Designed miniproteins, single chains. Designs and how they scored, part 97

Each design is a single chain, and the fold is of that chain. pLDDT is the mean over its residues in the fold that is shown.

## One batch from the design tools (miniprotein)

Design m3366
Fold by ESMFold2-Fast:
Structure m3366 (fold): chain A 80 residues (1-80)
Amino acid sequence: MTIDEIKKKYEELKEQAKRLEEQAEELRRRAEELRREGGSQVDVDLLLLQADRLEQQAEELKEEAEKLEKELKELLEKQK
């Protein structure tokens, strides 16, 4: 993989993680509204579970991005 390909993949992973975090925040907000409206605890818990899953996926993408950042640094050292 070239340096440019690693940079592109790194930025894509960071952007995807950010989008997942934003979706998780929206689901948490909806869960809060549903709780205030007297919705069922099961429905609230399902929204929170979905938010937790999206946050976990965002964490995994951030870990992949960190691995690519390390690879990028190693390649840059070799090309000096």
Scores: mean pLDDT 83

Design m3367
Fold by ESMFold2-Fast:
Structure m3367 (fold): chain A 64 residues (1-64)
Amino acid sequence: MKIKAKAVADFPATSPEFLEVKKGDELEVDESERHPERPDWVKAKNLKTGKEGWVPRDLLEKLE
């Protein structure tokens, strides 16, 4: 299950598992995957950079 979302704020990747995003970046979010320790995080691919990782859900705005 993949949806498109837009980052509403910058997020630096402080860990190899995290996805760096900049405000306005479009992401493809896989809502079928859950982080075992962080249920409020989602797995996403940054469509601008092509990188994939985990990002806080509250930084994302779902696109129609």
Scores: mean pLDDT 77

Design m3368
Fold by ESMFold2-Fast:
Structure m3368 (fold): chain A 80 residues (1-80)
Amino acid sequence: RLEALLEELAADPQILLAVLLELEPHFTEEEQEALHEAIRLFVLDPEAGTARLLELARRAIERNPSLLDLAEALIARLKA
C-alpha cells in the first residue's frame, strides 16, 4: 500500500505537493520544517525536491499509519 502510494505520488509532483500540504496539520514540527525545506529545494531542483518530498511522505506515514488512509482519500479527491 505505502509503496504503491509513493509510486503514484512520484508520477505527479503537483499531486504529491498538494497531498503533503493537506497533511501538514497532522505533521510534527520537524516534519513541517522538512516540508518547507523540500519545497524550497523543489523550486531550485525539481528532481531532488521531489525525492525529498517522497522521503518526507514515507517517514510521516511510517510514524503515523493513519495518514496513509487520509493520503489515499486526498489523492482520489484531487484527481476527481
Scores: mean pLDDT 83

Design m3369
Fold by ESMFold2-Fast:
Parts: structure tokens; C-alpha cells; sequence
Structure m3369 (fold): chain A 82 residues (1-82)
């Protein structure tokens, strides 16, 4: 379901952010926090759209959040290469 997917994305973002906070430089941590904040904002918008019965808008926000999580994953991969 859209709700389950949104929750999964939020959980993944939180886990990746926590790992970057442990491994990254101050600058990398700040960028990761900003990206995670954007992900959580988009997930919140997805839940609000679901609450209003706007399933197409909710799906669009979930897709955007998934793309942002992939960007956050790439940040972690670059940090791990150091």
C-alpha cells in the first residue's frame, strides 16, 4: 500500500541518516540532515494527501521521496569510500 511504502521510505532515510551522522564530516552531516529533512517533509505530504483521499498526489510524493532516498544512499556510499 502507499502508506506502507511511505513508512518504509521514512525508516530507510532515518537509518541512512544515522549512519552518515556516525561516519561523515560536519559538512557531510549537514548535507545529509538537509536531504533527510526534505524526505520527511515529502513523506508528510504523502500522508496528508492520503488523508484527503488524493491517491494520485500521494503516489507522486512517495515516488519523489524514493528518489531522494536514493540520493541519500549515494551520499553514504561516497562517505564509505573514504
Amino acid sequence: SIKEEALKIAREAHQILNEILLLGTPEERDKAIEKAREIFDVVEKAFKALENGDYDTAKSYVEKARQLVEELKKMLEEIKKK
Scores: mean pLDDT 88

Design m3370
Fold by ESMFold2-Fast:
Structure m3370 (fold): chain A 71 residues (1-71)
Amino acid sequence: SMEEWLAELRAHAEKYTSPKDRPRALATLLVIEAHVRGLSLAEVRARLEANPDLTPADRQAALALYEKMLG
């Protein structure tokens, strides 16, 4: 299922990304999951802002990706 696929991607990112790259990988997965679940841009922004491991640049990149996915 899509949920099993997303869970496997998250587990893979947590296990196989470097500590430096892991917050960015998880933010990208959050954006992908949010898109498939139909979350609003405001909800995605709030979730990214709540993550203390993300830099402002990482949050901006993830939001830009989500806006692009929305069209």
Scores: mean pLDDT 81

Design m3371
Fold by ESMFold2-Fast:
Structure m3371 (fold): chain A 73 residues (1-73)
Amino acid sequence: MEKEKKALEEVNKIADEAEAQIRAETDPSRLLELVKEATKKIFEITKDIKNSDVIARAVGRILRIVGVLEEKL
């Protein structure tokens, strides 16, 4: 559980920061870069995680980041 707990904590931290940065950003090139960076970091954190609930939450956080980007476009 510790590995899964730490992975989820880090995913939430990255996603929260990315969402805040996307909301504040006005440069379209930077918006895409922020989404790509957050998504790559989340995938790296979860690549060895087998817990379906943790994976589902990570995917949900990525989709939320994309949703914030769509509102800005």
Scores: mean pLDDT 81

Design m3372
Fold by ESMFold2-Fast:
Structure m3372 (fold): chain A 98 residues (1-98)
Amino acid sequence: NKEELIEKFVEAGLPREIAEVIVDIALKNGMKEETLLEMAKAIPNLKRLGVPLEYFAALMYKLAKEKKTLEDVRDEVGAFVKDPSIVEEYVKELKKLL
């Protein structure tokens, strides 16, 4: 259910407009609900680490656009925490879509 997935991202800390864009792209790319739920679960941990909203939103957008698998999500989150610059291009792209 698309609306339930959007609500999970909103509950995790994304603005609704951004959550809708990410879920739409992910579902159009054939990503599984299980993968989107794993993505949403990463957000509270990124917030606790002091990651700004624009950056963890860009990470979610990157994962959706690149059709990452469930296994990829954990590794991509780890890579992002070590080097947040990997999503810098997606920060710019996401701002243009809103």
Scores: mean pLDDT 86

Design m3373
Fold by ESMFold2-Fast:
Structure m3373 (fold): chain A 64 residues (1-64)
Amino acid sequence: MAEAVRETARRLLELQRAGDWEGVEAILEGLAASPPEVLEAVLREMRRLGVDEEVLARVEALLE
């Protein structure tokens, strides 16, 4: 679980840096099927890595 969370957060950061918003959307579609606890763990790791607020907001929207 923890390794998958870190991998997902790193991948989102890499796609964000590349400007690959189609890639970001594909990962978000996969995350939408995840339990809330997994989404919260990904958000914590993304904040730790310094992922952009726009990407953070997209993942947070999946918890609503």
Scores: mean pLDDT 79

Design m3374
Fold by ESMFold2-Fast:
Parts: structure tokens; C-alpha cells; sequence
Structure m3374 (fold): chain A 75 residues (1-75)
């Protein structure tokens, strides 16, 4: 779905801004699996929300805003 792909792109961009390319790949994989069932959608939401909190704690507002937009795209 367009929402899932947008969320994957935004979360991947946010993780790359945080200097975490492995996390970017893992978040894309988790979000792409959300198309297959509701449990994987829940996993994707928790993963993005956890990294949003981490970005805020590190003071990376640009990454935090991208993670927030990714959560909005999944709604």
C-alpha cells in the first residue's frame, strides 16, 4: 500500500540521518512485512515509535519528525 511504502521510506531516511544504515534496512524490512498481517503492523508501529523516542533523546529533531511522519503514514 502507498501508506506502507511512504512509512518505509520515511523511517529508512530517519535511521540514515541518525547514522544507522543497518537500522534503516531493518526498519524497511519490518514495515514491508506489515502488508502481510496485523501482528507485523503492530511490530512496525512499535519499532518506529521506539526510534522516534531515541531520535528525540539524541536531539535529532529532523530524524524525529521523519519517524513521526512514518507513524502518521501507517494510520
Amino acid sequence: SSGLEKAAELAEQAAKLMGEPTLAKNLRDVIERAKDDEFDLGVAVVAIATNLVAAKREGNQEAADLYREALDALS
Scores: mean pLDDT 85

Design m3375
Fold by ESMFold2-Fast:
Structure m3375 (fold): chain A 87 residues (1-87)
Amino acid sequence: SWIDELVAKYEEALKSKDIEKVKEVAEEIVKRAKELNMSEEEINELLQRLGKVLAEISKSYSEEEQKKFEEIFIRLGVELYKILEEK
């Protein structure tokens, strides 16, 4: 599943704690979602799974790290929903 691939890539980036790597993966997720012409249902499933992974991994983060990674996730969600508005 392409969702499983993107979720695994995001999880790996979060575990590295590399903010730039997480940003790069978020950009790749948006690009791939647009290329695959993802439905609202697929985007909702993707965001739910990404959010669950972030919630679990962020338990090991500092408050500052949590805020930074949450901001990236929020921006990712906004960009994914913009894809639906352009249809």
Scores: mean pLDDT 84

Design m3376
Fold by ESMFold2-Fast:
Structure m3376 (fold): chain A 71 residues (1-71)
Amino acid sequence: PLVFPPEIAALSEEQLALLRELVDRVLAGHVPSDAEIEEIAKRLNLSVSTVRAIIESVRRAAELGREFAER
């Protein structure tokens, strides 16, 4: 199912849980590969560029001291 607009965080609870797991993994130092990013983007119904932007934001937040919840 395709929905407009694609870039907003109007995700389902299941998709938000997957996004949280991605954030937790990046915070733990597990940087996903390009193939994993494509898989995650497909599961979230987001573009690869959006998922990459989220990863960069999380990486930057981790460097500045945690802005994201640890759980």
Scores: mean pLDDT 68

Design m3377
Fold by ESMFold2-Fast:
Structure m3377 (fold): chain A 90 residues (1-90)
Amino acid sequence: SKEEILAAIDTVEAYLESQGLSKVDDILTRSLRAIRDIVEGKSDTSPYETMFLAILATTPDEVIEASFPEEIHEPLRLLQATAKSILSPK
């Protein structure tokens, strides 16, 4: 749901901010912003947003598990599924 997606974004953003990573992980932060804007109907998918979403959608589970704490894994997987859905309109 929209509420679950927004909560997942908030969880990941809070983690990045707590670790001081929000300034280091610009690509992830931009991907999260793109998902938020699209879910809220504020933005059309641009080529740049498509690139960020594609990076998030194709990130392997092994990379997520190696790079982030366990508490963030499920939020990130939900956001990956959302990115994949946005990139595959039917």
Scores: mean pLDDT 73

Design m3378
Fold by ESMFold2-Fast:
Structure m3378 (fold): chain A 63 residues (1-63)
Amino acid sequence: MKIKVTASAIGEDGKRMAIGEVVIPKDGDLKAAEEQAEKIARDKAKELGIKIAKVEVTHQEIE
């Protein structure tokens, strides 16, 4: 099993969102993956000109 870590950088208007995604092994470093996913989401938001209101991080086990 693997874990998909998804960071969603949500814009101030709630209409625009930038997503960063990292996949790690189930026993991998979850904190490092969260930081990497958030960095990807924030970098993408900056490219798209999105002013970030919040970043949500979620985890999903994948087969």
Scores: mean pLDDT 81

Design m3379
Fold by ESMFold2-Fast:
Structure m3379 (fold): chain A 63 residues (1-63)
Amino acid sequence: HMEELERLRKAKEVQEIDAEMAEVTRAHQDDPARRQAELDRLYDRKAEVLGISREEVRARMAA
């Protein structure tokens, strides 16, 4: 029961982070360095929320 509540909360936070990533991508179209720095911060936050570092680290390195 508690695990289900935490999964729902994490899913909501991930959705919020994904929305922020989309905004950052759109907002910094002409500044790729700034965009990448903001995305890196959001990837770190997403990895921390999900507790999934492997795929997030790989995604960050691929960027």
Scores: mean pLDDT 71

Design m3380
Fold by ESMFold2-Fast:
Structure m3380 (fold): chain A 82 residues (1-82)
Amino acid sequence: MKKEEAQKKYDEAEKKAQEHKDKMLASKTIGEASRHATEGQTALGEGRLFAYAAGDKELAEKMDKLYEEVKEVGKKQVERLK
């Protein structure tokens, strides 16, 4: 994969992860929140692969931080809805 292509795919994955994080926070049921958490984590996994393919350590670290943020937000949202 070309470095420029990897960067573009990373940007798309980051945007997707943020959209699912926002939808998870807006979810009113555990099932809805869980679905968006799963889709968000999938996008984050793809983003991590593209960050490494781009050879950008800063992007990889940013994606790892976002992954932990989404994980913690999801845990708190599920606890709040119980």
Scores: mean pLDDT 79

Design m3381
Fold by ESMFold2-Fast:
Structure m3381 (fold): chain A 98 residues (1-98)
Amino acid sequence: SELDQKIEELKNYIVEKAKERGDELIAEFEKRYTPEQVEKARELIDTAVNEAALKAFQEAYRLLKEEGVDFNTAYKKADEVLDKEIEEARKQVEEELK
């Protein structure tokens, strides 16, 4: 259905956006840490990116299904969840590298 296609597009958007945020975070750590620390950070960030994408999609999907929000609102909420989860991941990775 059209709805199923739009949900798949939302999911793909979230996955790609999460990867972009992860790459930006890795680039930030490359400026401040050793290559060995950056390699460890990549593993932690990859995990965090996957978890952030899952949480963002679950919340966006819940809003679409239970609260009847439009897709524009779902995309905005997905971005908000990604922003929060990636910032929390940044702090956790910085703590792990100390």
Scores: mean pLDDT 88

Design m3382
Fold by ESMFold2-Fast:
Structure m3382 (fold): chain A 99 residues (1-99)
Amino acid sequence: MDEEDLRRRHPEAFERLLELVEEVKPKLEELRKKAEEAKKKGDEKELLEYEIEIAKLYIEFLERVVEITREVDPETAAQAEAAIAKAKEKLKELEEKLK
C-alpha cells in the first residue's frame, strides 16, 4: 500500500505514523549531530555510544511502526519487522565493541 492509499483507506493509522515521525526525527537528528562531533574528535568510544543510541531509537521507531500498521498494512508491518531484526543484529555488534 502506498502512502496516498494508506491516507485514504486508514487515515487514523496515517496520522499516527506522521505523529511518530515528528516525535522521532528531532531526537534522531540530535543524536546524529553528537555522533558526527564525536567522530571529528576521534573519540571512538563516544561515537560507538551514540551509534548504539541511534540503533536503539531506530528499533523503537520500527516497533511502533509495526504496532500502527499490523492490521491495516501487513506488508509494511512485515518489512518493519525484517528491519527490526537487522537493526538488532547491528546493535549487538556495536554493544560487543564497547565490552
Scores: mean pLDDT 83

Design m3383
Fold by ESMFold2-Fast:
Structure m3383 (fold): chain A 81 residues (1-81)
Amino acid sequence: SMEELLARAESLVQLLGAVLASLRSAGAPDDLIARVEALRREVEALVQRMRADPDIDPAEAQARLDALLAEASEVFREIEA
């Protein structure tokens, strides 16, 4: 449902915010911080679209969220390496 997609996207924004705080505290490289910041902005943009646009295609929203989740997983793997 759209409510479930929105909740998942909002959860990802919160997770990325926490990751950013941790990276900044640890003195992580500026390029890594910038990548996580850019990803968080993309997820926030999706959340704003889902909230503002009642005619948003659920399939497109799902596909976009899945792509952002995949990108987040790749970044998290790099952080843990």
Scores: mean pLDDT 86

Design m3384
Fold by ESMFold2-Fast:
Structure m3384 (fold): chain A 108 residues (1-108)
Amino acid sequence: MELYAEFFARLMLKLGLTPEEVAENLSLAFGIPLEEARKIVEQLLEGQKRREALKNGTLPLDVAKEILESIKKNYEELKDNPFLTDEAKKRIEDIISYIESKIKELEK
């Protein structure tokens, strides 16, 4: 249900409907309470803003650095997995190096 509601909400936003119009249409189309429909639209817009800000490099420097350091830590932990192929380990090392270079750029 949630996946279809999100898809429909994204489509309506692309067609130029306002967030409120999208929420009203979701409520009617899926038979969900208007308050729940508003929450779906709000979460979608917040997620879209966060992804767009990350993609365009417009996140605050401290937030971007924290996210990159968190991702780096996750990849460092994954690198210790004994089930990884040598090719996968090399790719993880390349990703870690890329993240480190981006953190250094943010420190300038």
Scores: mean pLDDT 72

Design m3385
Fold by ESMFold2-Fast:
Structure m3385 (fold): chain A 98 residues (1-98)
Amino acid sequence: MTEEDEKKVEFLRLLARIGELHRDIFGVPEEKVRAWFEEAKKRIDEMTDEELERLKQEYDELLSIDHPKAKTDREIDSRIEEAREKVQKRLEELNKQL
């Protein structure tokens, strides 16, 4: 496996993790999670190494928002939804730059 392939696989694992968190915590339908994952996967395939590294940093930040020290369901909901919108917007911006 090349270094580029390893980075893409790592990103796909992070995306899957984010999808699982949305499904398990918020009861988001699995079909919607799968649709989002497939869309994000296509965008990642079109990205450069530099773009992938920036996206990974945003996803790592999103995972930290799901931290078990969050005090209320509403607080977790708000933060994850905001993070998801931010990541989705970033994917769109990166895709436009290509």
Scores: mean pLDDT 60

Design m3386
Fold by ESMFold2-Fast:
Structure m3386 (fold): chain A 109 residues (1-109)
Amino acid sequence: MIDELRKLGLLARHGSPAEGIAAEEKIHAILQPRMEKLASSTDEVDQESTLLMVSTMISSSLSLEDPEVRRASLLGTSRIAESAAKSSVNPELKEQLLEMSREAEEAAR
């Protein structure tokens, strides 16, 4: 996983815009089910990890230099945050994830 995510991250940063968008879609496909699993946990550590991971994903997306790749990455992160929110049993975590989803979507504009 980490080697695959690293290679996809390099394509997102240094590949063509089309390659970067495709790499971001693959990264999101790998991360989404993991984020949903963490967000569905009743364990406080898993819930805090969900917020930290989404925050890290937003920061990573914002660091992409190509505007089309950055936009695609932010929109994908927004969708993951929304999906994680729907999976959450904690109302406070759900609202924080929905807020982060909105922030990522706004940053993509």
Scores: mean pLDDT 85

Design m3387
Fold by ESMFold2-Fast:
Structure m3387 (fold): chain A 56 residues (1-56)
Amino acid sequence: GPMTAEEAERAAEAALALPTKEGQLAAGSMLYRDGLRAGSEAAVRAAREALEKAGL
């Protein structure tokens, strides 16, 4: 089913909690891709913000 805003926020927070910038970018990119596939605007937004915080 589509990812909820709450699930997207938790996934983005988990991505940013990863110990390496490479891991943060990889997890954020996966969340972005999953959000696009699911049609979840909340997941796409959360992923974009996480990628920006990780330095993209």
Scores: mean pLDDT 79

Design m3388
Fold by ESMFold2-Fast:
Structure m3388 (fold): chain A 72 residues (1-72)
Amino acid sequence: MKENVLEALETLERDLEELMNSNSVSDEEKIQALERGRKELEQLKEQVEDPELLKRIEELLEKIEKALEELK
């Protein structure tokens, strides 16, 4: 279970980096993808007890919130 959480987290981190570096994706599409990622991270946070993984989830949530604020 924890390995699956780590893999999901790494995938979300990679997807976010690619999304933010894309200039061919509309702001609306970026907002939708970021909001989707935020919901997935909130769900992962409920399942994770590891402090290190929780810290990574919180850091990624902060990056998503900042990106959403910049796009609004």
Scores: mean pLDDT 77

Design m3389
Fold by ESMFold2-Fast:
Structure m3389 (fold): chain A 94 residues (1-94)
Amino acid sequence: GEAEIKEIVKEIEELAEEIKATSDDPLAQRAADLAVETAKKIAEGKISKLEAEIDVGLLRIMRGVLKVIGASQETLDKLDRMIDLLEELIKLKY
């Protein structure tokens, strides 16, 4: 319900703040920002399911690039968690 949606959005926001505090990589910061913006738009009903799935796909691509350029495992794990939470949010919204 609404409570679970709010908890997921809050966890995504907290993970994004942690990435931004521990990484100065511009791509990591952009991925964190995209995840938060996508979560808020899903929660508020401001994007379609297809648009949300496209944003998740873009985050997976960004995660792949971050791995290749040597981002920390901590950053990658947090981004993976944010992606999983976004997929849960998509399931809950429908």
Scores: mean pLDDT 89

Design m3390
Fold by ESMFold2-Fast:
Structure m3390 (fold): chain A 74 residues (1-74)
Amino acid sequence: SLAEEAARLGNENQEKLKEALQKAAAKDGVTVTGVRVEAVSETRVRLTVETTDGTYVLEADAEKALESLKKFAA
């Protein structure tokens, strides 16, 4: 539920999320090539960031992820 909403919002705003991550990664000479948000359970989401330096996976609470993604969507 919350995780599904977070995943949907993240993927609908994928370009904005990718831009924000690219701005952060540029300082380290790393290029972000892909970003996706997936619901792992009803309360958990997975953020996958694909870069020229490898693939990074982060898991977060769906409620906290949704709150952060709403800030990016605004």
Scores: mean pLDDT 79

Design m3391
Fold by ESMFold2-Fast:
Structure m3391 (fold): chain A 87 residues (1-87)
Amino acid sequence: SSFVEEVEDIMVEAYVRIQSGEDVDAVYARALARLEALIARASPAEAREMLKTFEKGYEDIKPLLSEEAQAKFEELLAAMRAAVEAN
C-alpha cells in the first residue's frame, strides 16, 4: 500500500539523516510529524499495516543505530502503537 511505502520512506530518511550527522532530536521531530500526518489519514487497517512495517524496519536497522537513535525510534514506535490503539 502507499502507506507502507510512505512509512519506509520516513524510516529511510531518518536513518540517512542520522548517519549524515544531523541532530537526532531534530530528525525525531521531523519523523514524528510525518508519521502523525500519515496516521491522521489512515483507516484502522492501514494504521495496523503501518505499525507492522515500522516494527519490521526497526528490527532491520536497530543493530546499525546508536543507543540514542534506538531510543528515539522506540519513542516513534510507541507513538504509532498508541495511535493504532486509539483507532
Scores: mean pLDDT 83

Design m3392
Fold by ESMFold2-Fast:
Structure m3392 (fold): chain A 93 residues (1-93)
Amino acid sequence: MEEAKKLYEEFNKKFDELVNQAIRLQEEAGPVTADLTAELAETASKGKGQSFMAMLGDEKEGLTKVREIAESYGKKAQELLEKAEALAKELAE
């Protein structure tokens, strides 16, 4: 009984550390967003992204890129969440 509790607590600590790391990565992604917007605008002008960029406007263009980056980092957290749920299921057995 005690062993299962300790194992879960240890895993929880690692999960908490990853969440904190994700927050820090988001802060680092902020300055990069402006740079990416300029580079991606050049690529989009060659492709089919022109109408989309025109509809969004300059301000929302940056928000879209931030969202995309955040989702990529979120997937890493999601993988750990799935592992935590699998562990919880086995412990509940």
Scores: mean pLDDT 53

Design m3393
Fold by ESMFold2-Fast:
Structure m3393 (fold): chain A 111 residues (1-111)
Amino acid sequence: VQDIYNRANQSINNGDYDSAFSLANQLFRQGGFQDALNIYKKILSKKEDPRVVLNMTRAYIALGDIEGAVEYARRLVELGYGGGLQMLIKALEVDGRTEEAQALREAAEMP
């Protein structure tokens, strides 16, 4: 885990964001959610990529940081990512913000 994290940081320093993203995904699969999140955050600061924002939202949910999950799910919606609204609704429901989740579902059902 530590070696993967170090390699991901080296990839970022070299401008190889695709390799850093792949290594962060490997950290996520191994349960290293916080380490993966740290790498995703660094990639996002250099390149705005909906795939990175989606995986950050998933990492926040896995860590139980629903406030962070809601923030990045909203960013997915702002980026026009089709799955962003669904991720936002899920994050709000997990946080018990059922009124906000319901309002978004109703808005999504309007033509």
Scores: mean pLDDT 79

Design m3394
Fold by ESMFold2-Fast:
Structure m3394 (fold): chain A 58 residues (1-58)
Amino acid sequence: SAERRAARRRLYEAALMLLTPEQRRAVGLPDDLEAFLRAPDAVLRRLAAALKQEVMPS
């Protein structure tokens, strides 16, 4: 759906802004949004965990 695509796009953009190049490599972040949207759930879970560690409040 468009809403899920928009949410995933925001997650990808957050990764590019908030994660270091080393962290992006560690999660296996693809070079572009279209590749990211086709990525396995494992990549999405690793990315969500990395972002949570960087920006989530207690």
Scores: mean pLDDT 75

Design m3395
Fold by ESMFold2-Fast:
Structure m3395 (fold): chain A 85 residues (1-85)
Amino acid sequence: SPLEELIERTIDYAIKHADNPNVVDAALDALITAAKSNPELGERALRIVDEKLEEAKKQGLPDSVIETLERIREALRKAVEEAKA
């Protein structure tokens, strides 16, 4: 899906620039907006984040990357829950 590809690219860009708060915050805002507009897309984004988080931990990536993925996961979870309420 083009939308799922865009979500994955947004997550990857945030990870690549995990030490840049402006990039991470912009990515979070985009992902939250997408999840609130489409909770099913938000749930798919959560699965993508979970897979990337497991791989990041397995590869021993920097704490900044792991923390960024955990922040994205929490934000998406909250956005999906709020959209369904």
Scores: mean pLDDT 86

Design m3396
Fold by ESMFold2-Fast:
Structure m3396 (fold): chain A 74 residues (1-74)
Amino acid sequence: SELERLRAELRELEARFAEAVAAGDLDGAIEALRRRAEVLKRIGSLVFSPEEYAEFVARLDEELAAAEAYIRSL
């Protein structure tokens, strides 16, 4: 199903993030986080109401921005 494909993509991106961090590839780590956020937004659009989705996206964008800022500070 679509949801199973998105969950598999999410696991792959989490593995890519871990590999990038282990290699000291900060740009690769940020790219993996951005792609992960896109997949999470797609999953959210399938499972949440429009109101829940808007709150989820706002929270996700805030968390992504904080994570990117932290990684760039390393």
Scores: mean pLDDT 88

Design m3397
Fold by ESMFold2-Fast:
Structure m3397 (fold): chain A 80 residues (1-80)
Amino acid sequence: SEEEVKRLEKELADKQILLNMYEIARGALEFVIEKNPDNKELVERLRKDIEETDKWIKELQAEIARLQSELENKRAEVEK
């Protein structure tokens, strides 16, 4: 149904926005490390934060892939 397609499109769009936010946050953490290479304590803390962010990015990418497949299947059903 068209309503199911719209719901999936919104969920996918929301997840894409969240992914972009995590990628921006990750880039900001890497930038701070690059500007403070001699601050070992800061670098260790930020690398741990990057590892956590990478975990959330991977999980979110998997969710997005699932939603994309589901959306493609639902669009194919509506076009028949």
Scores: mean pLDDT 86

Design m3398
Fold by ESMFold2-Fast:
Structure m3398 (fold): chain A 87 residues (1-87)
Amino acid sequence: MSPELKERIEEALRLLGEVRDAVGAALEAAGVRTAEELAAVLSTAPREVQELALRAARLAAEAAEELGLEETAREAREVAEAVEKAL
């Protein structure tokens, strides 16, 4: 794995951690399983948290594409699109 890709994965995980801390209890209680369900929960969060979630999803999609994880990249992109529509 390249150092550049590793840095992007670490950044995505850090941003996802911030989103989890802000809305984790709501996500857990709702039993979120789809991008649309995630977007619905995030739509009740502060705008800053929604922006962090969008950034994290985009970084995750980019990192997954570079790793050849096409399914994961598609799922992360769907999350990014759902969150963007909820903003």
Scores: mean pLDDT 70

Design m3399
Fold by ESMFold2-Fast:
Structure m3399 (fold): chain A 66 residues (1-66)
Amino acid sequence: GDKELANKYLTLAVIYAGQGDAEKAYEAAKKAVEAGATSEELKNAGRAAEQDGNLEAAKKIYELAE
């Protein structure tokens, strides 16, 4: 996997969640998984989305960590 690419997509997922765009957050998180993001990294991104108040994005990101 590409760790730098995975981290960029995780960062984008959190940014989109903060902007209120749960669908773009989820798409970015899926791209992070394709690039080799771990379950722990996805859980951290989900927690960041929760802290930003986007519970829909957080739920979708947590589902990818299963």
Scores: mean pLDDT 86

Design m3400
Fold by ESMFold2-Fast:
Structure m3400 (fold): chain A 95 residues (1-95)
Amino acid sequence: MKELIEKYIEALERAAEAAREKDLEAFIEEHRRAARLLTELVIAQGAQDPEEVERQTEAELREVERYLREHDTEEFFQEIAEELEKLIKAVKEKL
């Protein structure tokens, strides 16, 4: 479990960096990686329907990517980076 949490933190840190650089492609890639790692953590903790949780995560990721590509999110990247940095701090404090 510790290794999964460490990979999740790394993915969040890379997503935050991409957001600060306004790199949409890097942000989408690292955000997807973080979301999938979070799903693995939830399943490892005893989710009742792992396949449904995985399907829901993939559906949500497709909608997020479509939204980001259809809208100019450049103005929101600073706020996204700040929120991700706050989440990273919270996860590290609860390790």
Scores: mean pLDDT 80

